# Designed miniproteins, single chains, continued (4): the designs that were tried, part 3

Each design is a single chain, and the fold is of that chain. pLDDT is the mean over its residues in the fold that is shown.

## One batch from the design tools (miniprotein)

Design m12073
Fold by ESMFold2-Fast:
Structure m12073 (fold): chain A 62 residues (1-62)
Amino acid sequence: MSARELLEEMLSRLKTPESQAYVRELMEKDLNGREMALLGYVHREKPSSEVLDEMVADLKKY
């Protein structure tokens, strides 16, 4: 599965505008190690929308 496909899946699962904006930003740039690690975690663990929103908010702070 491509990074773009994973980002589009994440975008459909996110509920907060802030998290959605962050994922849209990721779709427009090359991903760093932290961003790739987040995608790997989401693909493996499939966290709830609420947990995913918290994880994206935390990642955005760094």
Scores: mean pLDDT 72

Design m12074
Fold by ESMFold2-Fast:
Structure m12074 (fold): chain A 98 residues (1-98)
Amino acid sequence: KSAIEEIQDLVYSSMEKLRELIKNKASKEEILEVVRSFLKKMKEIYEKNKDNPIVNFYTLLAIRTFGQEAVKLARSAGMDDTAKQIEQLVQETLKELN
């Protein structure tokens, strides 16, 4: 698979897991673990493709978009503290990559 396909698959699978956990009122730690796993794998894709500006841009866009949707889902479920921690993890990851 191409790096772009890997990013797309990771976003889709991670978002599906996140939606299911939030729907089932899973623990904050279970939800945050999905987010941490996603961000770790995205950083790995970014680092392997650091010389490819298209992949780099798409990775950063995917992290931002995933983060925004994850925060929205957590807040909609009344999980404000979880949403704030997701937002912090996403922002920290974006700072590391820029």
Scores: mean pLDDT 88

Design m12075
Fold by ESMFold2-Fast:
Structure m12075 (fold): chain A 69 residues (1-69)
Amino acid sequence: KKEELLAKVEEIAEKFGLTPEQRATLLYIADKAFEEKDLEKGKAMIDRYLDDPEVREAVVALLEEYLKE
């Protein structure tokens, strides 16, 4: 569910100490990727807006879990 995905994204943002602006951007990316069912676009936006490879990997894994259906 989208709400569950967004909650897990917020958990990642808190765990990695992201700023409120980075958190809002990440939530926007996850929401948009989920609504459009476009995993490739979601990955491209994550690569563009997040420079920490560990954060990128964690969020991509969540998107794959929720969008692969």
Scores: mean pLDDT 80

Design m12076
Fold by ESMFold2-Fast:
Formats: structure tokens, C-alpha cells, sequence
Structure m12076 (fold): chain A 62 residues (1-62)
């Protein structure tokens, strides 16, 4: 598994927040963003990046 840095996870979460802010009607996007933030708090930077990427993808579909 490729190690994900704190900085990479933070950047992914910021991108996810921006995407969800542009499409606040995306319930899936909001839930994925919440999961990314929770993973980040637990020090799971890989999980945070994965969930943030899902949030961006979900928001882009809406």
C-alpha cells in the first residue's frame, strides 16, 4: 500500500468540500465527505483520501 501523507489527505478533503459546496444536493457526496473527515481524525489518511475521492465523484454526477 502506498503511504498517504497528512498533507495529501488534507488536500483531498479540501477538494471534496469544494465539490460538495458546488453541489450541496448530493447526499452521497455529503456522506462520503463526512466519512473522509472521520477517517482523517483517526489518522487513517488512506481512508480519508479514498472517501474524499468518492465525495468528489458523487458531487460531479449531480
Amino acid sequence: MRPVSREEAEASIRAAREAVDRNPDSEVGRKALRRAEEAYRKGDYWGAEVSATLAVAAAAIA
Scores: mean pLDDT 79

Design m12077
Fold by ESMFold2-Fast:
Structure m12077 (fold): chain A 81 residues (1-81)
Amino acid sequence: STDKEIKKLEEELKELQKQLQEAQQQGNSQAVDILSQIISALNTKILILKNEKDEKRKNSVMSLLDSEIKQLREELQKLLS
């Protein structure tokens, strides 16, 4: 359900916000930038899930956001490894 998907995204946002705070405290500007971009994309996903009524547009936008988030998460993992 859409509500379950939104709840999962909100839980992911809370975890990422903690990671962002830690990166800020460590002065890791590259991690801060990537985390901020992931957080922004996840917030956009939540807005699309709540407001987009056109299923085709919703699916297309969600697919693009998922691809962006995946690339950013891979960059973050390489940076923090």
Scores: mean pLDDT 88

Design m12078
Fold by ESMFold2-Fast:
Structure m12078 (fold): chain A 76 residues (1-76)
Amino acid sequence: NAASLRRLADELRARGEATGDWRLYEQAGLAYYSAGDYAAASEAFRRGAELARDTDPDVAARLEQAAERLEALAKA
């Protein structure tokens, strides 16, 4: 359910912040998206992009595009 997905996403986001691992933020963003929380998904992808920027610039660009799209959906 949406509550369980949000809880999982919050845990993944916290681990991503502690470790600096963009993959955990990508997983958190996907979990927020599945829960219908587009604003939280956008923020998770944006943070993941920041962490990926120096090591994986192609991934950072992809996550930035996903965040922008989800930000638009959250405002609709």
Scores: mean pLDDT 87

Design m12079
Fold by ESMFold2-Fast:
Structure m12079 (fold): chain A 79 residues (1-79)
Amino acid sequence: KEEIAKGIYETAKRFVDYYLKLAEENKDNPKKVEYALDKAIRILDHAIKQAEKLGNKEYADELRKLRDFVEKKRKEMLS
């Protein structure tokens, strides 16, 4: 269970890092920023649900912290 939860976390983090970079590279295009950050949030929501189903509280909590970070970035870049 731990190895599968770790794989979910690492995969989600890789995709979130990609979309955060995409948002920064397109900061002058609000629609592209919104698209990228919405994708990151959806990936994190799915990953949190999967980590919870596996009973891995630690990875679920780390994914929630990452989600909070992305939500803060979304608010900063789209406000």
Scores: mean pLDDT 84

Design m12080
Fold by ESMFold2-Fast:
Structure m12080 (fold): chain A 56 residues (1-56)
Amino acid sequence: MELEELKVGDRVAVYAGEVYIGRVKEITADKVVLELSGGKTVSIPKSEIEKIERLR
């Protein structure tokens, strides 16, 4: 299960046509919800995600 590497509270870069850099706020079966810098939240469908990098 590759998504088990991703945890709520992790800082990540998500590649989904654009690069979203933020903190994982929620992980569902279909989506990853990120809190971006500045407090904006974005919901990204897992089907749209090309790559996720965990930022240390």
Scores: mean pLDDT 76

Design m12081
Fold by ESMFold2-Fast:
Structure m12081 (fold): chain A 60 residues (1-60)
Amino acid sequence: SSLAEEIAEKLGLSVEKAEQLIAGAKALAPLGRDVTVQFLVREGGLSEEDARYVLDAVGL
């Protein structure tokens, strides 16, 4: 999706990695924002600020 391309460009990621992080964030969203942020930081290698940016961009 175009959203994955925009996130990839902003965060210096591949589009494939951005798509994986978006999918993981959507899957974990029902468990709460803090759990989803920790996933993006620990598994995605993002800063907490970048993790929050991804959630806001996805509408979570």
Scores: mean pLDDT 84

Design m12082
Fold by ESMFold2-Fast:
Parts: sequence; C-alpha cells; structure tokens
Structure m12082 (fold): chain A 65 residues (1-65)
Amino acid sequence: SIEDDLILGVAQIAAASTKAFEDVELKDGTIKLYTSSDEEKIKKVKEFAKILEKETGYKVEIYVK
C-alpha cells in the first residue's frame, strides 16, 4: 500500500543516516531491522526500534547477523 511504501521509505532513509543498519524490510505490518553483532550498533537499533514502533504503530523486529 501507499502507507507501507512511505513507512518503508522513511525507515530506509533513517537507516542510511544512522549507519547502524545493514538492511530494512517491511512485511505484513512488521518492520524488520537488520544489524551486525556490534554492541553499539545493536544499542542504536534498539533505541530506533522503540521510536519507529511508537510513531508508526507497526511491530518492529531486530535481527543480528
């Protein structure tokens, strides 16, 4: 949907600007954030995930490589 496309676009822009994310996907109302096993990157991704979940209403899942 247009809303899903906009949310994915915002998430991808945010991921690119923070440099803590390796990938971002949106599927079935869930935003999937991919990151490396770096402790500081994981911390940043967790903080960002809380903001995304609050602002979008979508479920956010974090995947560590």
Scores: mean pLDDT 74

Design m12083
Fold by ESMFold2-Fast:
Structure m12083 (fold): chain A 83 residues (1-83)
Amino acid sequence: SSGIEQARESVERLRELAKQLDAANQAAIDEIVAAGEKAIEAAEAYEEGDKSAEAKLKEELARVAELVRANPEAARAAAELDE
């Protein structure tokens, strides 16, 4: 559960940081946040006994990584605000 809690905190922090970005970078971070929320939902389902959610969790985590790589400027801007 600590892993899910840390992920939830990270997603919420990104959502707050997005509010301080320009519109173009905010849209990119919003996509990353949406994928992160789906990964958290899959992780929670897995903890509640739905072992089939493991594949969904891996898929959504891979999507988060892909979106971050596809939007390096938005990821950098959010990271700089988090300092």
Scores: mean pLDDT 82

Design m12084
Fold by ESMFold2-Fast:
Structure m12084 (fold): chain A 94 residues (1-94)
Amino acid sequence: MIEKLKELIRRALELLEEAKKLLDPEVQLEIEVLVGLAYIQIGIGKLINEEEEGLKKALEQLKKALELALKELEDEELKKKLEELIEEIDEELE
């Protein structure tokens, strides 16, 4: 379960880096804030010995960043990849 959460986080970060290149600087900054919040959740989870919960909270922040990118992007191929990953994250968080 932790391995699946880490893989989804890795995929989200990679896809967000690709999407950011096509987005306005203000939207890029909002995504960077959400990514920063995700890293904070990972750190907190490790600190309090609740790593799985920290990773789930990180995925919630990354999902918000992916949804923001999806709303602002015009690239149809990247939009499909974002939608697919958002669905996979939702399934894992349920």
Scores: mean pLDDT 86

Design m12085
Fold by ESMFold2-Fast:
Structure m12085 (fold): chain A 82 residues (1-82)
Amino acid sequence: MREEANRKVEEYVRKAEEYAKLALGALSAGDVAAAQAYVDQAREYIEKAKELEEYASEENKERLRRVEKGVETLEAMVQAAQ
């Protein structure tokens, strides 16, 4: 496993977590359009992390699985609100 790949996964997961938090905030404020945009950004970072997932630590793989499930829930909430 390359340390560089694991660090990139950590960075992408952190950014996905950040955008997921922003999406939840937007949904709580009733701003469905902003929530959709933040969910799309979170999904982009999840896909980037998944490209390197096999080289990630178990901790980062678990964080990636957790944020992906969170984003899937947010995607469903956004679709239900539209």
Scores: mean pLDDT 86

Design m12086
Fold by ESMFold2-Fast:
Structure m12086 (fold): chain A 58 residues (1-58)
Amino acid sequence: GVEALKQEIKEELLKKGFEEKIADLAANYGVMKMVFEGWSREEAKKAALELAKLLSKK
């Protein structure tokens, strides 16, 4: 389900060292793109990672 995917993306971002607030926002963004725009899981994960980098200026 979407909650499981959100948690998966969030955990991956946390493991990469992003702050919880950034990881949560980025994971939500990726899931929304998948649900509303038809993006693949790979595209959603990539978009979440890129957003997390932008938000954290890393």
Scores: mean pLDDT 82

Design m12087
Fold by ESMFold2-Fast:
Structure m12087 (fold): chain A 69 residues (1-69)
Amino acid sequence: MEELKEKVLKLLKSTGLKEVYYKGKIIPIEEYAEIIAKEIEEVLAKNPELRKELESDVGLMRLITKYVK
């Protein structure tokens, strides 16, 4: 319940997103949420002060937009 992946997945589901085109393949949002969570965890390891952005959906979206491709 406290996993970053679960928070990302809930956010993506709230936007109506089912699948994404990622690196030449269509993948389910469940797999995409796992990729996003891993990339954000790496960013937070280098910049711990950014953890405050996880307290809101807007902050989480901001992290995804900046650090996930």
Scores: mean pLDDT 76

Design m12088
Fold by ESMFold2-Fast:
Structure m12088 (fold): chain A 94 residues (1-94)
Amino acid sequence: MEEEERLLKVLKERLKILEEMAKMVEEGVPEEEKKKFIEEKKELGEKLLEEIQEAVEKLGEEKVKELVAKALEELNSKHPEIQKQLEELKKLLE
């Protein structure tokens, strides 16, 4: 249970960063600032995939899928970037 809560918090933090990136694009922030955020997103995405893999080993695939869905629902994201991340996670979990 504590491991599940920890993973949920990490997922929410990563997804919030993606949400902020989508918001910056919509607000028309400077190109250099967007590039920096995209580079940070790539690194965070790779870290998230590693964390998901570890969680699958500890909690099992079904539980990890449930936690990812819960994190997305609580974030209430409508941005395509979040949806792409979810689709990639689903492919890893197959």
Scores: mean pLDDT 67

Design m12089
Fold by ESMFold2-Fast:
Structure m12089 (fold): chain A 71 residues (1-71)
Amino acid sequence: MSAMEEKIKELKEKAIKGAVDLAKAGVPADRAIQLAVNELREALEELGVPEEKIEEVVKETRDEAQKAIAA
């Protein structure tokens, strides 16, 4: 796995954890996910990740965060 792929994975995992932590703190699930995904998008843009890849990672992160909060 490339260094970029590892960094994307770390940022994705951080975003999912952030969404779960916000939901546990009483933030509505939809808003918690939106806040975490927005932070993730900004971080990926700073790293110079292509827009196509950012959209893919954001979609995966949103789906996984929804499942994690629902569990």
Scores: mean pLDDT 83

Design m12090
Fold by ESMFold2-Fast:
Structure m12090 (fold): chain A 79 residues (1-79)
Amino acid sequence: SLVEEYIARLEAAAARSSSPLAQHVLDEFRRVAPHIEDEEKLREIGERAIAAIESDDRRAMLEVETELSIEELKIIVLG
């Protein structure tokens, strides 16, 4: 599945990262991503998460966490 593909890529990126925030992004993605029905949105968040972790961009990682939190709230409120 697309979720499993992104989780595998994020696991590889996080394993090479020294940032504890990378692990946090991965854990949040694992929890939220299986519930994102919008495949385009899932790809957008997944690609941004990988890029943020690989570049060690703390601000970008926090932006991804925020976006995942918004998607989680949409699932709770609209589903």
Scores: mean pLDDT 86

Design m12091
Fold by ESMFold2-Fast:
Structure m12091 (fold): chain A 119 residues (1-119)
Amino acid sequence: PGYGLPVGPLDLLVLVSKSDNKVTFLVADPNLEPIDSLTSEINDDETLYLNFSLYYDKKTGKYVIVVTIISKDGKILYKKSVVANKEEAEEIWEKIKELLSKTDLSKEEVIKKVEEILK
């Protein structure tokens, strides 16, 4: 349960994140409609969770892709977002699926690939 908000692994992890790291935009915006979400584990010195979320912005008619790396205790270690049109968002999302098909990437390699994809 997530305090009466929409419940899910991402919603709970973001709500559990420390107050100094609150990213309201990643929790819920009334104009952002969730479309898809992909989560993978990164095995480094500790287990980290890599998440990609795709939203439709009803106000602008644009798409928002949010990338987050979260520690096991819910701390946000990395975040990035991009705003794209439908065609751009579909292309980016396919590249994300390809990245997540690789199971042996380090945190640094994932961040590098994310920065390349979201340019």
Scores: mean pLDDT 67

Design m12092
Fold by ESMFold2-Fast:
Structure m12092 (fold): chain A 85 residues (1-85)
Amino acid sequence: MFPKEIIEASKLIVKAMKEIEKLDSTDPVVQEAIRELSEIRRELVKNGDFKKVAERVRELADKYAPTNPKVAEILRKLAEEIEKI
C-alpha cells in the first residue's frame, strides 16, 4: 500500500482535475491541463515524491496564468494543499 501522504496527494490531484473539467470540458486548454495533471499523478504513484509533485504543479500554474487564470488558480491551490501534507 502507498504511504498515506501519496494517497492524499493523489486524491487532491483528482479533485483538481474534476474542478478544471467543470470550467469547460470542450476547451482544448482545459483538456491539456487535465492530461498534464494525469501525467504528474502517474509520476507521483511511480516515484512517491509528493513534494516534487507540488513544485511541478506550481510550474504548471505559472504556465497557464497568462491565458487561463481560473485554471492557474485551481493549480496554485492544489500545490498549496499538497505542500501541507
Scores: mean pLDDT 81

Design m12093
Fold by ESMFold2-Fast:
Structure m12093 (fold): chain A 98 residues (1-98)
Amino acid sequence: AEELRRKGREYTALGVKAADEGEGGKAAAAYAGGAVRGTGEALDGYLRGGPEEGKRAGERAAEEFERLAEEGEGMEGKALGYGGAAGAYAGAAGALEA
């Protein structure tokens, strides 16, 4: 859980930077969507296989957004990817510590 939170904080910083460059709405929307997906995937994994599967499922959800940032359709793609990854890691961490 702590490792997921650390990654969430790192991507939050990148998402905030994208917001400052004019893509704040997309970064915020991606964060919210990522948080829902990360929480849902981590809970599903936890119920299926315990904390280790929950962590794996949350990490997999975040990796989808990380890849979106890497593919990079300019700042918009980075805002969506960094925001979504930040949300997914934060959501997964919260789910696994509940």
Scores: mean pLDDT 76

Design m12094
Fold by ESMFold2-Fast:
Structure m12094 (fold): chain A 64 residues (1-64)
Amino acid sequence: APPETPAPGNFYPGPLTPEQKERLRRFLIEHLGLSEEEAERVVEAYDAGNFGEAAKIIQDALAK
């Protein structure tokens, strides 16, 4: 049967498809404990290619 859970994959840098945005958001919430708002901001930063901003948001969220 096909996997029904998001597998931790290697997320590639670059423009995100809607599917990649959804998977990244879920990964951030489920594996890193980010809120939905924090995960959305990270996804937006990744989509814009601002990986430093995304990392900053993750770091600040994890510092809670």
Scores: mean pLDDT 71

Design m12095
Fold by ESMFold2-Fast:
Structure m12095 (fold): chain A 116 residues (1-116)
Amino acid sequence: SAEEVKAFHRKMAANRDPRVQAILEERMSRVTEADVEHGRRLYEEYGVPMHGADGQGGEGNGQAVVPPSLQDIEKTYGLTPEDIALFLAAGGDRFGMPLLDPADIPAVAAYLRTLQ
């Protein structure tokens, strides 16, 4: 439901670790244009069903609730592209999906920043 989606994002924001964010920001400073393109391909595979190709909200997989845009998530909950990439690495969405390799987190996060 929409309320479950809101509760999930609020829980993600409450559990945000600033130390993990600082390490990820440093790693992102070293990404190349090729890494950003790699992140785009990973987002197309894992992120598009939830957030749409432009980050403006997913059409869903026939779900009753359309996920909010990445901009609305950041504005409403303070969740950054880094938080979304960490979520994908931690086990994906509520339907389960292949785990993103933790080594790819900076690439995906860097690509998601281009959608802001």
Scores: mean pLDDT 64

Design m12096
Fold by ESMFold2-Fast:
Structure m12096 (fold): chain A 58 residues (1-58)
Amino acid sequence: MDSQIRQLVQRYVALSIRLIGAEIEGDEEGAKKYQKEIEEVDKQIAELEAQKKAQELA
């Protein structure tokens, strides 16, 4: 689980860099797409963290 969370965090950072690049280039569609993907990755990280905590309570 921790390894998967770290991989998602790395993807989050990479997508953030891509978003900044798209904004600089004036690629509005690309910027929206990367922002959406960042939100999805962030939710996946939150879900895995919640699942990890649930295992401690079980």
Scores: mean pLDDT 80

Design m12097
Fold by ESMFold2-Fast:
Structure m12097 (fold): chain A 101 residues (1-101)
Amino acid sequence: PLSLLKSIPDKSLAVLFAAHLGADEAIYVVENDPSVTAEQVDKMLEILVKNGDVEGAVRLARVAREKGIVPSEETLQKILDAARKAGNEEAVKELERLMAE
């Protein structure tokens, strides 16, 4: 729950915990904490992909870019590979657009 996330005093732990809870929680942290780094976003994206949430990873990558945080090309490529393996054509198209910019 979002209320539990707000009670975590360690921001690094809150970032990692948010990704394990899901994409909506990870997006909440990125939108509400201006100190979130590109490295932390990459770690959150990798956790979402490992949990099979490719659509959530694509949403997080887009929100991060809107906030001026650029995920690494290596991490975006890992999400693209996962989307292709899952047969998720919409996620593939979104990632190709994000990587082309």
Scores: mean pLDDT 76

Design m12098
Fold by ESMFold2-Fast:
Structure m12098 (fold): chain A 129 residues (1-129)
Amino acid sequence: DIIKRLEAAETDEEVIRIVADYLGVPEEYVRRLFEVLFGSVDLRDIHPFEVSPGPLRIPLGALGLAVPDAFPKASQEIIDAARRERNPVKRLALVIIAFAEDKGLTGLEALRAFAEYILPPSLLPLVFP
């Protein structure tokens, strides 16, 4: 049960591994995506309030709360887990899984489609060099 594995994870590296195992992708791609999504807040000259539309196409907070509206084909269990999760790294993992289920995708195509969905094209080479 992927939800129980994510709930039991104690570190960001464990979450990254769980997502990589679920999708069937190398951990390095998931790690880069997480670094870009969380690091975009810490990227030195990129401020969401100073640039339009900002570094992300979709705000992570809004994505976590709106998962039922964004991914109607995902399982209700994964949607509910994403909405209840308080840890932002675990919430992102659950959102990626919900996206993969909604699109019926696995492997690098699932991760690439999610990255293309949430990131501006300028940030894609940071995940897929």
Scores: mean pLDDT 74

Design m12099
Fold by ESMFold2-Fast:
Structure m12099 (fold): chain A 85 residues (1-85)
Amino acid sequence: VSEQTLQDEVDLALLEIRFAISKRVAEKALARGDKSEMEKVLEDLRKIQDELNTLLAHATPELQPDIRALLDEVKKFIEELEKKL
């Protein structure tokens, strides 16, 4: 495993954690009817999406399926939140 491959795996894991946190915050904001907080979460989710696309562009072929899977989850969650705003 190269230094770059390890860094890409760490970057993906951190993005997975950030997505999980954003999803939890969104669920709580939605339960409270806090549209302002939901808008902030949407901005964070779009940032995560951008970082995942950047990672996908330079990641090894072995890591690409996991990045694409997370991108699909993030995209679907953004679409769900936008429908509720």
Scores: mean pLDDT 85

Design m12100
Fold by ESMFold2-Fast:
Structure m12100 (fold): chain A 77 residues (1-77)
Amino acid sequence: KTEKSEKEVELKKGEVLTVTVTNDSDVTQLVTVQLLDEKNNVVAKQEAEVKPGESATFTFTAPETGKYTLVITKRDL
């Protein structure tokens, strides 16, 4: 099973976005977090393996001022 969520955020150049993702499932998940610019270019990507009931925190620094899409993918392992 794979779950995907998207959220739009507006960031200024050098602004730090902190994202915390919790695994509310009963299986270990691979969590992938991507930050996409307005042209859908992937400007940053991080992954972590998260055990059931645990959380992972990801930090991104915006390369330019603009509108971004935060994409969170949770894949059951």
Scores: mean pLDDT 84

Design m12101
Fold by ESMFold2-Fast:
Structure m12101 (fold): chain A 87 residues (1-87)
Amino acid sequence: LEEIEKLLEELKELLKNKADPREIVAKAMELLDAIQKYAPDDPRLPEITRLVMEVAEAVKNGESLEKVYELAERFAKEVERLIKELK
């Protein structure tokens, strides 16, 4: 759980600093991997996985920075909810 919380804080820092969308995707993917290993049967995991794939697709398709940040912020909020349930 501590690793997931640390990765979430790192993702939030990247979002706050308007970091490169590729770094945001990489951090979101790393966070998703940590969640899958810790809580593989969590009912939120399908939604969280979809959000990460949407962020990755937006970057791949060259969508606006605003769109990428919006999707990543939505992902971060879902992960925050997951962490509260896992405690």
Scores: mean pLDDT 81

Design m12102
Fold by ESMFold2-Fast:
Structure m12102 (fold): chain A 64 residues (1-64)
Amino acid sequence: NEFIRKVEELIKNAPNEETRKAALEADILLGLADIARAVGMEELAEKLEKEAEEYLEKAEKLYE
């Protein structure tokens, strides 16, 4: 998954604590989304994935 790869790269290469925190928050939300989908909670999984995308965007902006 390209999204997961971007999050992992941002965590590894974070230039500061704020960027790392945003990337880590995205990673946590992705993990929760995977669990929700695995137990059939598709709507919750979609909401968690959208929140993860917002945190990834924040981390990318902070990285720049």
Scores: mean pLDDT 79

Design m12103
Fold by ESMFold2-Fast:
Structure m12103 (fold): chain A 73 residues (1-73)
Amino acid sequence: MSKEERLEKLLEKFREIMEKAGLSEETIEKLLERLRKNPTGEEVDRIATEVYLLGASVEDIEELAKVAKELGL
């Protein structure tokens, strides 16, 4: 997979977890746009932390970390 395809997969995974955590569409779009503009491991970690604080489970955050690692982030 290309790096762009891997980023899209990560964004899709973030969306699934954010929806499961009960985040609003406005919040989801803002967080995903931040990651699209700054697709770095630091931004992934920052957004994952915010999503965790908003109600995502530890298991979902661990799954995000695995996907991010597959991207080399």
Scores: mean pLDDT 81

Design m12104
Fold by ESMFold2-Fast:
Structure m12104 (fold): chain A 91 residues (1-91)
Amino acid sequence: DEAIREAGEEAGRLAEAEAAKDPSLSEEERELIRERGRRIGEELARALGDAEAVAEILRASPDVGEIQLRLAEHLGFDEESRAEARRTAAL
């Protein structure tokens, strides 16, 4: 499924961008974080059954905090999880 692959690619890109903000990480560590992000994105898209929506949320999100917020809202996560995501997005 192309949409699942796209969700993985976008998640990997965002994970790499977030890792790039940490100067203590090596290039190899950043690559591992990107690959983990890609796998997480693909599994999330498969689990939710709406790979296109997941890919769009990831593509439109400027950072990891915004992704967490938008995914929590989309999935109808409990109030505590949404509050945590909002705090993360505000940083």
Scores: mean pLDDT 68

Design m12105
Fold by ESMFold2-Fast:
Structure m12105 (fold): chain A 79 residues (1-79)
Amino acid sequence: MEELREEARKRAEEYKKQGKTPSEVFRDAAERDDPLDLAAAYLLRAEEIKKTMSGSARDYYVRLAEREARAAIEAAVKK
């Protein structure tokens, strides 16, 4: 579990360094059917929401993105 969480964060950071948008990472994750790339895409979406939104809407959508990232990591464990 913890190792897969660290891997998802490393993938998110790598995609960020490559300049990929969350949408591009979602497409890549879908093509590869890789739950850790899906988790990375949600982590990048959470970061984008933190930069573009404010107030309670930011908090709500960040929590949704973080919840989906967690679910994707859990799906990777069950594979």
Scores: mean pLDDT 79

Design m12106
Fold by ESMFold2-Fast:
Structure m12106 (fold): chain A 89 residues (1-89)
Amino acid sequence: SKFEKLARAMARALLDENDAEAQKILEEYVAEIEPLAEKLRAEGYRSLEEALPLLPEEVQKLLLLQREFYERLLAGEVDPAEVAEELLA
């Protein structure tokens, strides 16, 4: 999937200590979810969280895992190198 490819690319950028590439990949992730958020807003949903229960279960799980992963990564609660090794395996 596209989100899986972005996660692997993020892991590679973190292992390479390439902050610029990591930031670019984060921007690509945001760009991928933004059209979905806009579509859901156009359909009358106020937030992505409000619409999540109506999305296919597989998509819900992927989006929630990706969001929580990036939130914890940015908060410094997860070691990027540790996660990068798992994602690249």
Scores: mean pLDDT 61

Design m12107
Fold by ESMFold2-Fast:
Order: C-alpha cells, then structure tokens, then sequence
Structure m12107 (fold): chain A 85 residues (1-85)
C-alpha cells in the first residue's frame, strides 16, 4: 500500500541517519559514505514503486521529497566530514 511504502521510506532514512551517525563517531568515513548512498538508492527504489501504485498521490510524493532532502543533507554532512579528515 501507499502507507506501507511511505512507512518504509521513513524507516530507511531513520536507519540510515542512525548508522551514519554511528560510523562517523567511529571514524569510518568510507562506511558512512556507502551507508548514505545505499539509503538514497533504497528510497529511489521505493519512489519507483509509489509512482506505479499511486502516480497522482501528491501527499506521498511530497513526503518522498522531504525524505530525499534529509538524505541529501546527510550526504553533504558525510562529504564535509571526509574533507576535514
């Protein structure tokens, strides 16, 4: 369902954030980069499913946009941490 896909997207971003925070605290910058890229790909796969199931669901697509902006912000944080190392 649409609600299940949106819930999965939220779970992916929350788990990605927690794992990136853990890896950055441990000094594992390459692991943090790999983790954020994996999270972005997982959410992109979920949006492809959402577009097939409910292409005109503006609320669900807005939620995807918010989640993707969080992941892009996290990617920027990781790249800045790598540059400072």
Amino acid sequence: SVDDLVAQMRQVVDQTQAEVDRLLAAGDYEGARATVERGIEQVRELIRQLEQLAPDDREAHLEFTKIMMRLIGLRTEVELAIRQS
Scores: mean pLDDT 87

